# Designed miniproteins, single chains, continued (5), part 29

Each design is a single chain, and the fold is of that chain. pLDDT is the mean over its residues in the fold that is shown.

## One batch from the design tools (miniprotein)

Design m16978
Fold by ESMFold2-Fast:
Structure m16978 (fold): chain A 95 residues (1-95)
Amino acid sequence: SAAREEQIRRALEVLEETIKLVEELLEKAEKGRAPQPVLDKLRQYLEEAKRLLEELRRLAAEGRATPEVLREFVEKAERIKKEAEELYNRIALGE
């Protein structure tokens, strides 16, 4: 349905935005000489977000991107985004 196509498009956009944000945070953290565990964790978030994008693209191509799957992927992307931002902010603010 058109509504499902829109939901798929929105979920893919959220994942792409999440990847871009984590890449930007990682670049800033590297430039700021953040501790190695922070860099490793940001790289882990980036790889997780990329894997989610690839998996969602595969599921969508197979016609298997159900509303439940789309909600789960958006929730996972938003969690990654929030956790990556919170991690970066703690380091940037000296917390």
Scores: mean pLDDT 88

Design m16979
Fold by ESMFold2-Fast:
Structure m16979 (fold): chain A 92 residues (1-92)
Amino acid sequence: AAVELTTKQTVIYKGKRVTVTVKATVKDGKLSVTITAPSEVPAGTKFHVTVYVNGKEVASATVTIGPDGTGSATLEGVPTGANVTITVKPVE
């Protein structure tokens, strides 16, 4: 079964507070992460996504924002039913 989580995170991007929407779907040990950024974040901006389970880093990926203001990545190694924490940080 798929588990879908949506959270809003405030990040500092070039000295400005920017709120991004992080949508995560866990299915069959795979985590699909989609970041939706507001219009002030230009296409080509990269975010480093780190996934924690019980306080331990289990996966990370770099997500690039496209012309539509979204970027996505698929990560493996996330156990089904785990309580996951996702941290997003701009790559400067």
Scores: mean pLDDT 77

Design m16980
Fold by ESMFold2-Fast:
Order: structure tokens, then C-alpha cells, then sequence
Structure m16980 (fold): chain A 57 residues (1-57)
């Protein structure tokens, strides 16, 4: 899925900060939940990390 691809790209990105790596770990936990609201929150966190990373490039 697009989400799995985004997670894989972020995990492999050497420019990710320690703070962003912590946010990525939190997003992965939310996405692994059976709760749809938590899954949505995880997706929003992933988008936020990607945007923060792109702004710094």
C-alpha cells in the first residue's frame, strides 16, 4: 500500500532526525491498531514527518 511504501521510505532515509524517528515509531504503533481513529492519526503523523523532511531539503 502507499502507506507501507511511505513507512519504508522514511525508515530508510538517513536524513531523518532522532525526533522524527520517534514520531515514526509512534505512527507505526498507531497504524498497527485495530482502531480506525488511531489508524487515521498514524497516517497524519506520517504525512507530517514527510512534510518536515521535505521542508529541510
Amino acid sequence: SQIDELVARLEADPELTEEERAQLAAAKELLASDDVSKQIAGKLLLIGIELELEIRK
Scores: mean pLDDT 83

Design m16981
Fold by ESMFold2-Fast:
Structure m16981 (fold): chain A 99 residues (1-99)
Amino acid sequence: MEREELRRRIEELKEEYRKRHPEAPEEAILALAVGEALAEGAPEGLLREILAEKMGPARAEAVVHSWLGTLEMRRTGEETPETEALAAKIREALAKAKA
């Protein structure tokens, strides 16, 4: 997946999640969009680069890392936490990765 294609996909996913969760904070919407892109097979390196442009490398790494853990749980047959719980966990990771 090319960088430009991935940027478009992330923006599409952000709009979709914003419609479902109009009161959710921007970091939560972005985290959900990124997680879905990763689940669709987006390459980690490109995703980190795109996110780093928007929020810096430390926060980009925290978002990607949190979602990789979630996807691993899905692959091992564990239930994925509810969307709001995932968004909260990702926000905690972002706060811990303060640059």
Scores: mean pLDDT 70

Design m16982
Fold by ESMFold2-Fast:
Order: C-alpha cells, then structure tokens, then sequence
Structure m16982 (fold): chain A 61 residues (1-61)
C-alpha cells in the first residue's frame, strides 16, 4: 500500500530470485556460479525476475 512497503517487497523478491538462481547453479563450478549470478543480477535490474530465473533454469538443466 505504501511506496516504502512496495520497494521493500521488490528488494526481497530480488534477493529471493538471486538465491533461487544460486541454488540452480550449485551443481556448477564456483567460477560458473559467480559468473552466472553476476549476469542474473544485471538482467534482473533490466527485466522481470521471473523471466531471468526461467532462462537460467533452462540453461542449467
């Protein structure tokens, strides 16, 4: 309802999305995990979080 609450929800959603992507990248090497997370963070800033997660999920399968 408040802009502050909405901003908080978006920040938490971004953090949760990064955690989900980090878990998807777990089977990969630490280097690939770091690179994947960095790219995911950039895409999340520019795009919807759900679309970024789905794209990484397909790539990691």
Amino acid sequence: EEVEVEIKAKEKATEDALKAIEELLKPLSAKEQAEGLEKAAEKIKKSSKKEVIEKFEVKVK
Scores: mean pLDDT 64

Design m16983
Fold by ESMFold2-Fast:
Structure m16983 (fold): chain A 66 residues (1-66)
Amino acid sequence: MELTEEQRERARRLIAEAAKGADLSTERGRRRAKELAVGLVQQDFASEGIEVAREELEPLAEEVLA
């Protein structure tokens, strides 16, 4: 399912917040941060009854964490 622009901006914000506590200097840390961020965004959207595929969120996580 395609995200609206507003939903994408919300996802980017949540991803950035999840990354603040992560070690982005290592490959393992970056992968963990991405997985946690995607999971948190999915849970947040699911609480509103919105199903979002990981495939939609992974590019946003890579954009924010890069």
Scores: mean pLDDT 76

Design m16984
Fold by ESMFold2-Fast:
Structure m16984 (fold): chain A 80 residues (1-80)
Amino acid sequence: TREEIIKEFREEVEKLEGLSPIAREILEEVRKMVEEGKSLGEIADYFLSKFVENEDKLTEEEREKLMEVVGRMMEKLEEL
């Protein structure tokens, strides 16, 4: 269910270390969009725009972690 996907996303985010406030803000907004029932396209567009906007503020490690966690969540949402 969508609720189970959100729960798993929250658990994965909680396990992530070394995230800046900006990285956490992006993840929190993505979670909120999923809860609000935004489309996969809207979530992807938001995430990609924030990646481009904050390219100089996010470390390579943070970008990798964000891509992994958000990508996995989006794959699960696509299967619904």
Scores: mean pLDDT 81

Design m16985
Fold by ESMFold2-Fast:
Parts: sequence; C-alpha cells; structure tokens
Structure m16985 (fold): chain A 100 residues (1-100)
Amino acid sequence: SPSRAEQLRAMRDLAERRTAEILAALEAKDVERARELVEQFHAELTARARALDLGELVSMVEAFTRAVLRALEAKDLETARRLVELGHGLVIGYLESQLA
C-alpha cells in the first residue's frame, strides 16, 4: 500500500492536474465541460480525503465546489475562475501542511 505521504503527494498532483483542466475549460467558455470537470474533481478528491480522515479538506472542497457550481449556473465565468484559483491555493496549502 502507498504511504500516507505518497497518498498526500498523489492528491496534490491530482489537484494540480484537475485545476489546470478546469481553468482551460473556463478559458474556452465551455461551461458544461467545466461543470463536469468540477464534479469529477470533487468526487475524486473527497473520496481520497475521506480515506485519509482529512475531514477539514473534505469540508473545504465541498464548500468551494458548491460556490463554483453556483457561479457556473449563473454563467459568471469570472467568479468561477477566481473561486477555482482560490480553492486550489487553499487545497494545495492544506496538503503541504499535512506533508510537513
């Protein structure tokens, strides 16, 4: 089985990759693709976070996912982009704090 540190690094790498894909969809103004990617990332990251008993990360991801999806429903792509960037920074910061 992978170590806790290896799992945390894999989650960081997942967050980096998925955030880049979401931001690319937002830049392309592909609202439907951005929504699908946000929902997939939420499911993947929260499953991994729950397996590692990272309840604070789960709550953070759920809150940002709700906010981003609301912005996408409103067609407010600027707010969606800012929320994705802010959420990414907080997720990466949290994972790095767990690796220290």
Scores: mean pLDDT 91

Design m16986
Fold by ESMFold2-Fast:
Structure m16986 (fold): chain A 70 residues (1-70)
Amino acid sequence: EEDEKLVERIRKLLEEAQRRAEAGDPNALFDLGVLEIFAAVLMIYSKDPEVAEEARRILDEASRLAERVE
């Protein structure tokens, strides 16, 4: 499924952005912002409730991580 594959890609990007943010990479904050936008779009427009729920979790994680970076 298209949305399911997209969620998997976003999750992997979140894990990479988290690792870079923990290492102090200033570009990680921009990447987290982009991931938040993609996750929000999937949460709003996904027809699959499991995809929407995973997108919401990704959004919450990316938002919390971005706040920790500043």
Scores: mean pLDDT 75

Design m16987
Fold by ESMFold2-Fast:
Structure m16987 (fold): chain A 65 residues (1-65)
Amino acid sequence: SAAAERAGRGLAALGRAGDAAGARSAQMNHKISGGGTVEAGLAAGEAGAAGDEEGARQWSKNALG
């Protein structure tokens, strides 16, 4: 969904703004935790993009660990 894509691009943009290390850290946490399956990540991203604070936390937890 567009909202989930926006959330994903936001995380990528954060990494670019803060250097590749930021983006790598986020991706590494996602791989280590094994969280954020595609479906779960998309649903959490949509909630986060909608401005739901708890949804945003779920997105970060699932994507970043």
Scores: mean pLDDT 47

Design m16988
Fold by ESMFold2-Fast:
Structure m16988 (fold): chain A 52 residues (1-52)
Amino acid sequence: HMRVVTVTARPGDTLADVFAAAGLDPEEFAKRYGVDPDTPLPAGTTVEVEVP
């Protein structure tokens, strides 16, 4: 079942850190969705992550 998890970025977090916080393998998830895992996010950014 797909579900949505909301993750709030911490200072210095990248997209990979957000995926890891959602319980996902950051490198595998980034590759599957075609996004750069090293993309920096501003602190306090909320991200909705769909988990399989």
Scores: mean pLDDT 75

Design m16989
Fold by ESMFold2-Fast:
Structure m16989 (fold): chain A 71 residues (1-71)
Amino acid sequence: GEEKIVEEMKKQAEEAEKLLEELKDLMDPVSAEDGLHMLELAKKGEVREILEEIARRNKAPPEEIERVLAE
């Protein structure tokens, strides 16, 4: 039902926000445009794509992303 979909989307969005917050120390400040793009991905629940984009832009080692995802 709709309630289950909304709850799933909220969980994915909250998880994406937590991951972005933990990755702050691994990133230089991003532009407002890049931030908005990542927020749109979070709304869609595309947490993995957000992390991959952050890693790509900041040359972060994949093991750091996997560590955060494991939490």
Scores: mean pLDDT 61

Design m16990
Fold by ESMFold2-Fast:
Structure m16990 (fold): chain A 81 residues (1-81)
Amino acid sequence: MTLEEAQELLKKMVEETLETLKKEGKIKKWTPEQLEQLREAIRNSDVDAIDALIKEAGGVDEETIQAIADELLAKIEAALA
């Protein structure tokens, strides 16, 4: 997978996830503290922590999805370097 392919895949996943969440009424605003915990969990590749944070919040917002996409893209870019 190239960086360009990874960017396209993440963009598609973000758009599809946001549409699904909007349709299901699962849009919830996260606190800055929750967003920092999420970014740390992503950096540490702690998928259980990511899942737990999303379940605890009861949903996600656009800022949350974008934070996930940004951290994943950074990891992919580092892996492809």
Scores: mean pLDDT 74

Design m16991
Fold by ESMFold2-Fast:
Structure m16991 (fold): chain A 94 residues (1-94)
Amino acid sequence: MSAAERLRSIPHALELVQRLLAHMDRNPSPDGRYPSSELARVIRETLRELGEFSEEEIGEIVASLLSVLDKDGDGRVSRADIEALLALLLAPPE
């Protein structure tokens, strides 16, 4: 599955990506990178606020979104990585 297909299959992907960018803008990092664990927290809190998901479903959504964001498995995500996903979500389908 392509990154675009995987991302589009994630519930509320656009809202989650926008919330992550807002978090980064309010919490600037000296190196422009954030721990995946910090971003996982933001995603979980957003999904809990929506009230539509079980804790198991939240865990699955977090894992899916982080697999797209932290594709290199280094445990760190840049703001540029999030912006690239936003651009991908806003791109018209072929």
Scores: mean pLDDT 76

Design m16992
Fold by ESMFold2-Fast:
Structure m16992 (fold): chain A 119 residues (1-119)
Amino acid sequence: DAKKKALEILEEFSKKMTELLNKAKNANPEELEEIIKEVDKLKEEALKKIKELYEETKDKNVYEFATGLLEVTTRFTKVLLELLKVEKEDPNPEKLREALRRHFDTPESLALRAEELAR
């Protein structure tokens, strides 16, 4: 049941990341810097739990799946927070809207990423 345990770890991680994103909406640039650091802490905590699960189960496929999703989710969240910080320093709503469109895996964003990987 390694898959179920991995999904539970990822669900808890996702919930905590959503809480940080909600906090980030009202944060100033200095507070956003601290939130970005908290993202790294949450990633390390989730990664530790995933590694402990691998030591228990020896399921490499579940380990690779869980670490891959953790990496992708963390990367998207950090990019969003960095863009939000820039936006709060020099407000440009169109730039923020375009960044959200690209980084939250809309069908257009996925197509662009597929094209980049094919090059």
Scores: mean pLDDT 76

Design m16993
Fold by ESMFold2-Fast:
Order: C-alpha cells, then sequence, then structure tokens
Structure m16993 (fold): chain A 55 residues (1-55)
C-alpha cells in the first residue's frame, strides 16, 4: 500500500539510508525496503529531468 511505502521511506531517511536498520525496525525484508526506495528515487529522477527539459 502507498501508506506503507511512505512509512518505509521516512524510516529509511531517519536511519541515514540504512536498508538493514529500516527493515529491522519495520519488520519487513531488506528487499521490500530496497524496492520501495528504488521506485521512489526513479520517480523523483524522472520529475527532475522533466523540469530540466522544460527550461
Amino acid sequence: SEKKKEEILKTYRENNGSVAETAKKLGVSKKTVSDTVLEVETKEALELMKEALDK
């Protein structure tokens, strides 16, 4: 769910980008954390590229 992805990202940032600590704290697999972070970072990169092309 989208709410769970937001919680994973918040915890990831609070733990200095540690996938292992985030997974342990939320009781999820490291793969779930990595997949969620990668998905959001990819979307953010695409938005930034679109803004750069608009100038």
Scores: mean pLDDT 76

Design m16994
Fold by ESMFold2-Fast:
Structure m16994 (fold): chain A 67 residues (1-67)
Amino acid sequence: SAANEAALRAAQAELSKLSGEGKDQARLNQLREVFDAIQKEAEALIQAGTSVADVRRFIAERVAAAG
């Protein structure tokens, strides 16, 4: 859904801020792996019929845990 896609885009933007404007390539790679894991798990929750609100909460909690 558009709401889930917007939540994932927001998560990607927040994770990119944690890299200090992309100055550390190793940290950028770690954050990309974290985002990929969040996206995969969020997609699995969506396929399982999890509500949009619960998927968005999951994404937000995983982003917070990464920072």
Scores: mean pLDDT 76

Design m16995
Fold by ESMFold2-Fast:
Structure m16995 (fold): chain A 61 residues (1-61)
Amino acid sequence: MEEAIEMAVELARSMLERRPDISRETVLAQIRTMADFMGLSEEEKERVLEAVDREVERLYA
């Protein structure tokens, strides 16, 4: 779980670093797709998305 959160946050940061104009919605959608591919439970997906959402908010404003 912790590893999945770290990977997702790093991916989100990487996406924003490469494309600062990328939308928050696009970043979250890509992370959701990654979590689905990894076979995470709905509870695990929510935790990953929540962590990414907090980081994206911090980076956007």
Scores: mean pLDDT 76

Design m16996
Fold by ESMFold2-Fast:
Structure m16996 (fold): chain A 74 residues (1-74)
Amino acid sequence: ELEELRARNRALIAELAALPPEALEAAAEALREELEEAVERGRELAEAGDELGALRVENEALTRLLEAARAVEA
């Protein structure tokens, strides 16, 4: 599952990189507080040795960011 989550996170990052910068910036701004909370949570999980948990938090945050950015383009 760890390897599957890494693969999904890489795919999400690639999809985000393909979006217009304007859509990404708007989505990141709208989700700023949620993204900051996800970053902090991921850091805490990583420090506790929960690499799987940290990757899940990152996956959820990236998925939300992608959905929001696509909604801006629609």
Scores: mean pLDDT 79

Design m16997
Fold by ESMFold2-Fast:
Structure m16997 (fold): chain A 67 residues (1-67)
Amino acid sequence: MTNLERLDEELTRLIRDLLDSGVLTEEQAFQLVEGTLRGYLSLGLSDGDYIEKEARERARELMERAL
């Protein structure tokens, strides 16, 4: 399992927990996950446009899995 696959699983769990507990709205959870993924990708990549797009697309996928 890659580090990114592990991160995706942990973030999916976190999204479910936060939504189920009512701590965050779906929109707030999306923004948190997108920001986290953007930060993680920035550790290994330098293309800001690619990082932003990839983080947003992955965040959407994780939100769909969590719901």
Scores: mean pLDDT 80

Design m16998
Fold by ESMFold2-Fast:
Structure m16998 (fold): chain A 81 residues (1-81)
Amino acid sequence: SLVDVILKGIEALAELFESQGKLELAEELRKLKEEIKTLRDNPEEAKKLAIEFLEKQIEKYKDDHETRLYFELFLKDIKEL
């Protein structure tokens, strides 16, 4: 499902940031994952919440090219769902 694709992407990105020692980012992504799980029966709202989160993180990390790039790539994938 659309929601399962989003959840898988969030977990993959959380594991990536955790492996890089970016524990706060990994925690924020896992909090998003729990929120998205409550929206399993509302895939459009889940997609909207994920997009809004990613756009906020892109702006927050605009000067961190590597972190921003991971969020931009995931945002592109979600928008194409």
Scores: mean pLDDT 88

Design m16999
Fold by ESMFold2-Fast:
Structure m16999 (fold): chain A 75 residues (1-75)
Amino acid sequence: SPAELAEAMERHVEALRAKLLATESDPEVQAALERTYAAAREVIEDLRRNGYVSPELLARLQAATDELRALLLKL
């Protein structure tokens, strides 16, 4: 169900954030990771509440993920 998927996504996103923040020392990468985490949380909450995700929230998550990826490739 969408609620079960949202719970699974939340657990994985929170676990990944904790691991990455524990090992990352670059402040720009940490900031980009926090923005990506925030966007992922909005997607998860939309899925939990409505059973679907708005295109605008998906686009925001994609943009944040692309920024994080670009920063990681420059290191």
Scores: mean pLDDT 80

Design m17000
Fold by ESMFold2-Fast:
Structure m17000 (fold): chain A 75 residues (1-75)
Amino acid sequence: APISEAEAQAFIDEQLPAALDYIATNLSRAQLEEARDRLRGILAKYDAMPSKTPVQELLRDAYETLLAHIDALLA
């Protein structure tokens, strides 16, 4: 069964802060650049979708937040 919007939001609320902290404290510059390139690829695929479900929009926004954080760390 597909995950619900509420389940996706709960997952993001739990995992996104932990992922942001992990990225800031544990990744080298080279690993940050690799992660940035991978996230750009993921976001490009989401943005190419003609329509998104609410769950897909929540995930897209979470990935955009991760990318913005990595871009700030690489500045």
Scores: mean pLDDT 83

Design m17001
Fold by ESMFold2-Fast:
Structure m17001 (fold): chain A 71 residues (1-71)
Amino acid sequence: SSLIQRAEALRKKGDDLLAQGQALLDQLTAEAEANPETKEELLAKGKQEYDSLSSASQAAYSAADALLEKA
């Protein structure tokens, strides 16, 4: 079913977004350790970007679940 394939693609998108968020946190942690003076600003910006990625991931998972219920 094309609905199942679309749901699988959306779940992968959600997983990819979470992986991007984790990579962002890892990079920001390394940058904060290298430049303590900018730590608060870097972490604040990173949190905003992470929250956006997390929200997009949750939306993708919800859309996938909705498609599977129709399949």
Scores: mean pLDDT 84

Design m17002
Fold by ESMFold2-Fast:
Parts: C-alpha cells; sequence; structure tokens
Structure m17002 (fold): chain A 68 residues (1-68)
C-alpha cells in the first residue's frame, strides 16, 4: 500500500509530489491519511488542475516541519 502510494506519486504526479509524500511520511501520517491526500490530488489532476501537485508539496512540507 505505501509502495503503491509512492509509485502513484512518482508516476501520476511530478517529482514535487514525491517530495511531498516523503514529508507526509516523516510527519507521521498514517497510510489511510496519505491515501486520502493522494486521492484528492489525483482527482484535481484529472480535472486538469496541475497546481494540485504544488498544494500537496506545500502541505507535505508543512506537516514534515511541524512533526504531527
Amino acid sequence: ALAAAKDGFDSGVQGNAYKAGEHLKRGGFSLEQMEAVMKAARGAIIDGENHAAGMVASLGALVGAREL
């Protein structure tokens, strides 16, 4: 599941989203929380909203810095 989540970030979203995933992991996000975030990001990308990748990256960085 985590490997699939990481692969989804790498293949479905640009490298910035992969970095966001690493920040979420370091921030202590559960697998369920990470899947919910990625599902929302994929939905926005399907709608043509490429800025969703930037949102995921920014959120991941904030979570990593705060250490949930």
Scores: mean pLDDT 53

Design m17003
Fold by ESMFold2-Fast:
Structure m17003 (fold): chain A 60 residues (1-60)
Amino acid sequence: MEEVKREAFRKGVVAPQSTLDRAFEIYLEEGTLYALSNKELAERLGISQATARRLKLGLP
């Protein structure tokens, strides 16, 4: 199940709302998502690095 969902995330489709919410909470705690590497953000959210990069570009 998780591998199939991770492949869907990697295809560049809209990220799940729960993932966006967690990313925003990390942004509020750290002050910026751009200070985290794509690898670190991906590890914290349990997503691919490509999805993490897209979230960093899509969030303030």
Scores: mean pLDDT 63

Design m17004
Fold by ESMFold2-Fast:
Structure m17004 (fold): chain A 96 residues (1-96)
Amino acid sequence: KKEEALKHLERALGHLQAALASDDPEEVIKHLREALEHLTKAGRLEGDNIKIIALQLQVIGLIWEVEKGLVTPEQLRADIQALIDGVKELIEELKK
């Protein structure tokens, strides 16, 4: 249960890092959607973890902002970095 959730969080982290490395908005959206899918799977396994729910909502909002052209490249990088930091912190918490 915990080990499977960790694998999904690590996959989400990988996609967020790929989104951060991309300068193509379509590739960013693709990786954010993949990260969301893995966060959703982790959330299903850890059904009471409000931090996973908060990360899911942040990714959903960011996808919408990118699709509408409402976020600058600088702000997008900052928002993705914050998501990366949040997922890393959650992985650390679940490992203990």
Scores: mean pLDDT 86

Design m17005
Fold by ESMFold2-Fast:
Structure m17005 (fold): chain A 137 residues (1-137)
Amino acid sequence: VPIDEEGKKFLESKVDKMVKAIKEVLGIDVPKELILDLAYKLSNFNFNYKSKEKDSIGLAQISTEDILTGREHPLVSDSEEALEIKKLLGMRNVARLEEEVVKLLKLNTKPKNIEELRLAISLIWLTLKSAYEYLKK
């Protein structure tokens, strides 16, 4: 799958605020390069990328089942990855980080279609996964 150059430029325009959200909630300085590298590894910056092997979609590779069952938010997701993130960060910090990302990026979490939902949820999940990757190693 080729790199999505438009997806990359879009993420680059948001990454400083994602770093700020992590700093304000968790008190850690995650390098913006970690967020960009993670998006590259998960989806090649493609907000619509579907993985056949993981049954996952989007920039941050969220479970397709979670999106279909209304469990797309990290706090309510029962995926193995979501449970590990909640265990490491704590449920309160997961909720606070989602709220801070929504606030700083002015995200629409009540979207009219699946594409808008994927955009908002992808940025929330990428922020959480980036904080998790930084803290676990």
Scores: mean pLDDT 81

Design m17006
Fold by ESMFold2-Fast:
Structure m17006 (fold): chain A 97 residues (1-97)
Amino acid sequence: EKAKEYARKGIEAYKQGKLDEAVKYFYNAMKEAAAQFLISVTFYAGALAYKLKPDSKYGKEALELMKKVFPNEDIEKIIESRSVEELIRDLKLAVGL
């Protein structure tokens, strides 16, 4: 529930060009999803937080959490290979938006 609400707010903020707000919401969606073992939501929300603002506090913390959840994946390379729109589409599918 909380992960879905944060994902929705993050997507809305992104559509409005509010990148700092979007990154904060995607970071919170990732943390709630990880706590509930919602693996797909954790990945897509975290990927969006990192991809939109990689040098921000939330972007860096998202990458570190994703490396712990997906230790056998080249997370940075996977995120770099995907567009923001693809990650938003997959996040919507994962949370049922």
Scores: mean pLDDT 87

Design m17007
Fold by ESMFold2-Fast:
Structure m17007 (fold): chain A 102 residues (1-102)
Amino acid sequence: SEKKAEEVIKEANELKEQVEELLSKPEINQKEVQELAERLIELAKKLEELGLVNEAFLLKQYAKALLKNPSKEVLEKILETLDVLPKVIREHLKNPPVLNFL
């Protein structure tokens, strides 16, 4: 659904801003990291529903990494992933794997 995809893009942009704010702080806040990890898992479920299974899997892995051992390196990887996600979602909608031959 195009509407669902736009909602997911909005959530990805909001999460990107949250990650940028966390990276700007001198110390990693455990509560904010837990909240980010939960939101990443929720976003991943929505990506799976859009057929973006690989991107969903990657975000779930980063969420798990954050919960186990939060680091600026993991936050930077999450930021990079979220930054490209709107483009990936839009390209997937234009060229869905099963509709390229219709």
Scores: mean pLDDT 83

Design m17008
Fold by ESMFold2-Fast:
Structure m17008 (fold): chain A 71 residues (1-71)
Amino acid sequence: AEKGQKAAYEAALQMGLSEEQAKKIGELTRELVEKGYSVATAAYLAALKLGLSKEQAERIAVLAVIFYSQM
Protein backbone atom coordinates (compact mmCIF):
# COMPACT_ATOMS: atom_id res chain seq x y z
CA ALA A 1 0.00 0.00 0.00
CA GLU A 2 2.78 2.50 0.88
CA LYS A 3 4.63 1.78 -2.40
CA GLY A 4 1.41 2.37 -4.35
CA GLN A 5 0.83 5.66 -2.53
CA LYS A 6 4.37 6.88 -3.30
CA ALA A 7 4.17 5.71 -6.94
CA ALA A 8 0.87 7.56 -7.53
CA TYR A 9 2.23 10.68 -5.77
CA GLU A 10 5.36 10.71 -8.02
CA ALA A 11 3.18 10.09 -11.12
CA ALA A 12 0.95 13.08 -10.27
CA LEU A 13 4.01 15.33 -9.75
CA GLN A 14 5.47 14.16 -13.10
CA MET A 15 2.13 15.16 -14.71
CA GLY A 16 2.58 18.72 -13.34
CA LEU A 17 -0.05 18.55 -10.59
CA SER A 18 0.48 20.47 -7.33
CA GLU A 19 2.02 18.73 -4.30
CA GLU A 20 -1.36 18.96 -2.52
CA GLN A 21 -3.20 17.26 -5.43
CA ALA A 22 -0.42 14.64 -5.69
CA LYS A 23 -0.77 13.84 -1.95
CA LYS A 24 -4.55 13.41 -2.34
CA ILE A 25 -4.11 11.07 -5.33
CA GLY A 26 -1.46 9.08 -3.42
CA GLU A 27 -3.62 8.72 -0.30
CA LEU A 28 -6.72 7.65 -2.25
CA THR A 29 -4.59 5.20 -4.29
CA ARG A 30 -3.38 3.67 -0.99
CA GLU A 31 -6.99 3.23 0.26
CA LEU A 32 -8.03 1.53 -3.00
CA VAL A 33 -4.98 -0.80 -3.02
CA GLU A 34 -5.85 -1.78 0.59
CA LYS A 35 -9.37 -2.64 -0.71
CA GLY A 36 -7.84 -5.04 -3.27
CA TYR A 37 -7.43 -2.89 -6.41
CA SER A 38 -4.22 -3.06 -8.46
CA VAL A 39 -1.91 -0.02 -8.36
CA ALA A 40 -2.92 0.87 -11.94
CA THR A 41 -6.69 0.66 -11.28
CA ALA A 42 -6.35 2.40 -7.89
CA ALA A 43 -4.36 5.35 -9.35
CA TYR A 44 -6.81 5.63 -12.29
CA LEU A 45 -9.89 5.68 -10.01
CA ALA A 46 -8.20 8.10 -7.55
CA ALA A 47 -7.48 10.58 -10.37
CA LEU A 48 -11.07 10.35 -11.67
CA LYS A 49 -12.53 10.87 -8.16
CA LEU A 50 -10.43 14.05 -7.83
CA GLY A 51 -11.92 15.45 -11.06
CA LEU A 52 -9.15 14.70 -13.58
CA SER A 53 -10.04 13.74 -17.15
CA LYS A 54 -10.01 10.10 -18.31
CA GLU A 55 -6.88 10.81 -20.40
CA GLN A 56 -5.07 12.36 -17.39
CA ALA A 57 -6.17 9.42 -15.19
CA GLU A 58 -4.81 6.91 -17.78
CA ARG A 59 -1.43 8.72 -17.86
CA ILE A 60 -1.22 8.74 -14.05
CA ALA A 61 -2.04 5.00 -13.96
CA VAL A 62 0.71 4.17 -16.50
CA LEU A 63 3.30 6.36 -14.69
CA ALA A 64 2.31 4.94 -11.28
CA VAL A 65 2.94 1.36 -12.56
CA ILE A 66 6.35 2.41 -13.95
CA PHE A 67 7.38 4.09 -10.65
CA TYR A 68 6.01 1.17 -8.60
CA SER A 69 8.05 -1.33 -10.70
CA GLN A 70 11.25 0.71 -10.07
CA MET A 71 10.81 0.65 -6.25
Scores: mean pLDDT 85

Design m17009
Fold by ESMFold2-Fast:
Structure m17009 (fold): chain A 59 residues (1-59)
Amino acid sequence: MLSEEERQALIERIREALERNYKLFGMPEEKAREYADKHAPALAESHLGGLEDARRQGE
């Protein structure tokens, strides 16, 4: 179980990764930032679900 602080940190890291990836795919910097901000929370939630599922399967 992640604290709210850890969740915020994860969202921040995913936002940075998304922004970088969007820029690599030729998206304008302003648009990349907006898309990263919009999608980072949803991706963080999916990533957390995936990590929980991986831990459960690792038993």
Scores: mean pLDDT 72

Design m17010
Fold by ESMFold2-Fast:
Structure m17010 (fold): chain A 129 residues (1-129)
Amino acid sequence: TAEQAKAVAIEGLDRMLEELSRLTEEYAKKLYELSGGAAAVMLEARKEIEKIIDQTKAQVAASTDPQQMIDIIRQGTEEIIKKLEEAGERMMELAPKAAEEIRKMVQEIIDTIRRKTEETIAAVEAVAA
């Protein structure tokens, strides 16, 4: 049902937020040892990501169609990835000696988002069938 699709979509987005909060906190601590400025950029990106996830959850809650929910989740994911890529560029400017480590951190967060998004979409599709 549409209500079951909403429930699994929202649960998936909550799981994504929990994992991203853990990763961004871990990486901000590592970045702080290299550059306080880069750590601050990571924490600001975390706040923006939390807002995008909250907005995506609200849009899913307002939807009555599982395909629309999937499209909303995909759009939110791409917006989060764009914010992370922008934050990564800014962090590398602030800590050029740590550019490779920063690139790796950003890529691991993006890979986690993509994985959690596909898991959430698969759950929505399973209950919509």
Scores: mean pLDDT 89

Design m17011
Fold by ESMFold2-Fast:
Order: C-alpha cells, then sequence, then structure tokens
Structure m17011 (fold): chain A 63 residues (1-63)
C-alpha cells in the first residue's frame, strides 16, 4: 500500500520504526522534481509470515 505524509521527517520516522519492528528491506530514496518539490520515498516489506506485503511511504514537500 502507498501512504502520503506531510513531511520527510514523518516518513523517516516510519522507516526507523519499521526497522525496529523487524520489517525487511527498508529503503529510503529522495528525488527533486522539476517543479522544485522534494519527494521522499520509503519502501519496506512486512515481516508477516506467508505474505509478501510491500508498504510505500511518501512525503512531497516544496523546497
Amino acid sequence: AETTYASKEEVLQKANDASLAGWNGVRVEQKKTADGNLVTTVTAESPVTGEKVVEKWVAIEKL
């Protein structure tokens, strides 16, 4: 699932919490768009056994 947050700090906190909770493959990426926005994306795989669930957390901020 994809969830959008108000700030990169919220998304980075989610990445940290996921790592502590045993989520796999926690990855952080940042991109600047042509319109001057900063997009912070975190992807993580749920530790739930028997299912491969990938979560995506995104923050879009104007620079």
Scores: mean pLDDT 76

Design m17012
Fold by ESMFold2-Fast:
Structure m17012 (fold): chain A 57 residues (1-57)
Amino acid sequence: SNDEKAQKSLEVGKEMLKKGEYAAAMAGAHEAIKLSTNEEIIKEAKELIKEAREGLK
């Protein structure tokens, strides 16, 4: 399903964040938002984007 694809994209983004790959982490989060209307997935994706942006500073 789109929610399962969004969750996988979000998990890949979280792994990229752990590796310091901030642009890839944001891309994963944006893909999750694009694929899902699930509020929990969108919330986690927005937090991932925020954390990745802080890493770029």
Scores: mean pLDDT 85

Design m17013
Fold by ESMFold2-Fast:
Structure m17013 (fold): chain A 107 residues (1-107)
Amino acid sequence: SDLEEKLREIEEGIRVLQKERNLSEEEAEKLLAAARVALELVEQGDLEAAKPYIEVVESYVAKWAIEKGEFELSEKAKKVVEENEKNKEEVEKILEEAAKKVAEKEA
């Protein structure tokens, strides 16, 4: 499945961030949940609903990728990286909502 393949790539990226930047287990799980919600919404064709989750996940990956110079980043991801520190409450809310949605589906 294309969706499963993308999820595995994102999960591996998050695990690399966890090892190299001391990202907590909770932070890693929240990012993975946001990625899962984003991918599912994209699969359903709801791109507008997926957008905030994609931007949050991409911004975390972009922040670490910039330091390594290994990834080409979207202009939107660059802006979200800059605004994440200004809008921490909104970012945390998106991550919390994603975690709840994943937990409800696996329950």
Scores: mean pLDDT 65

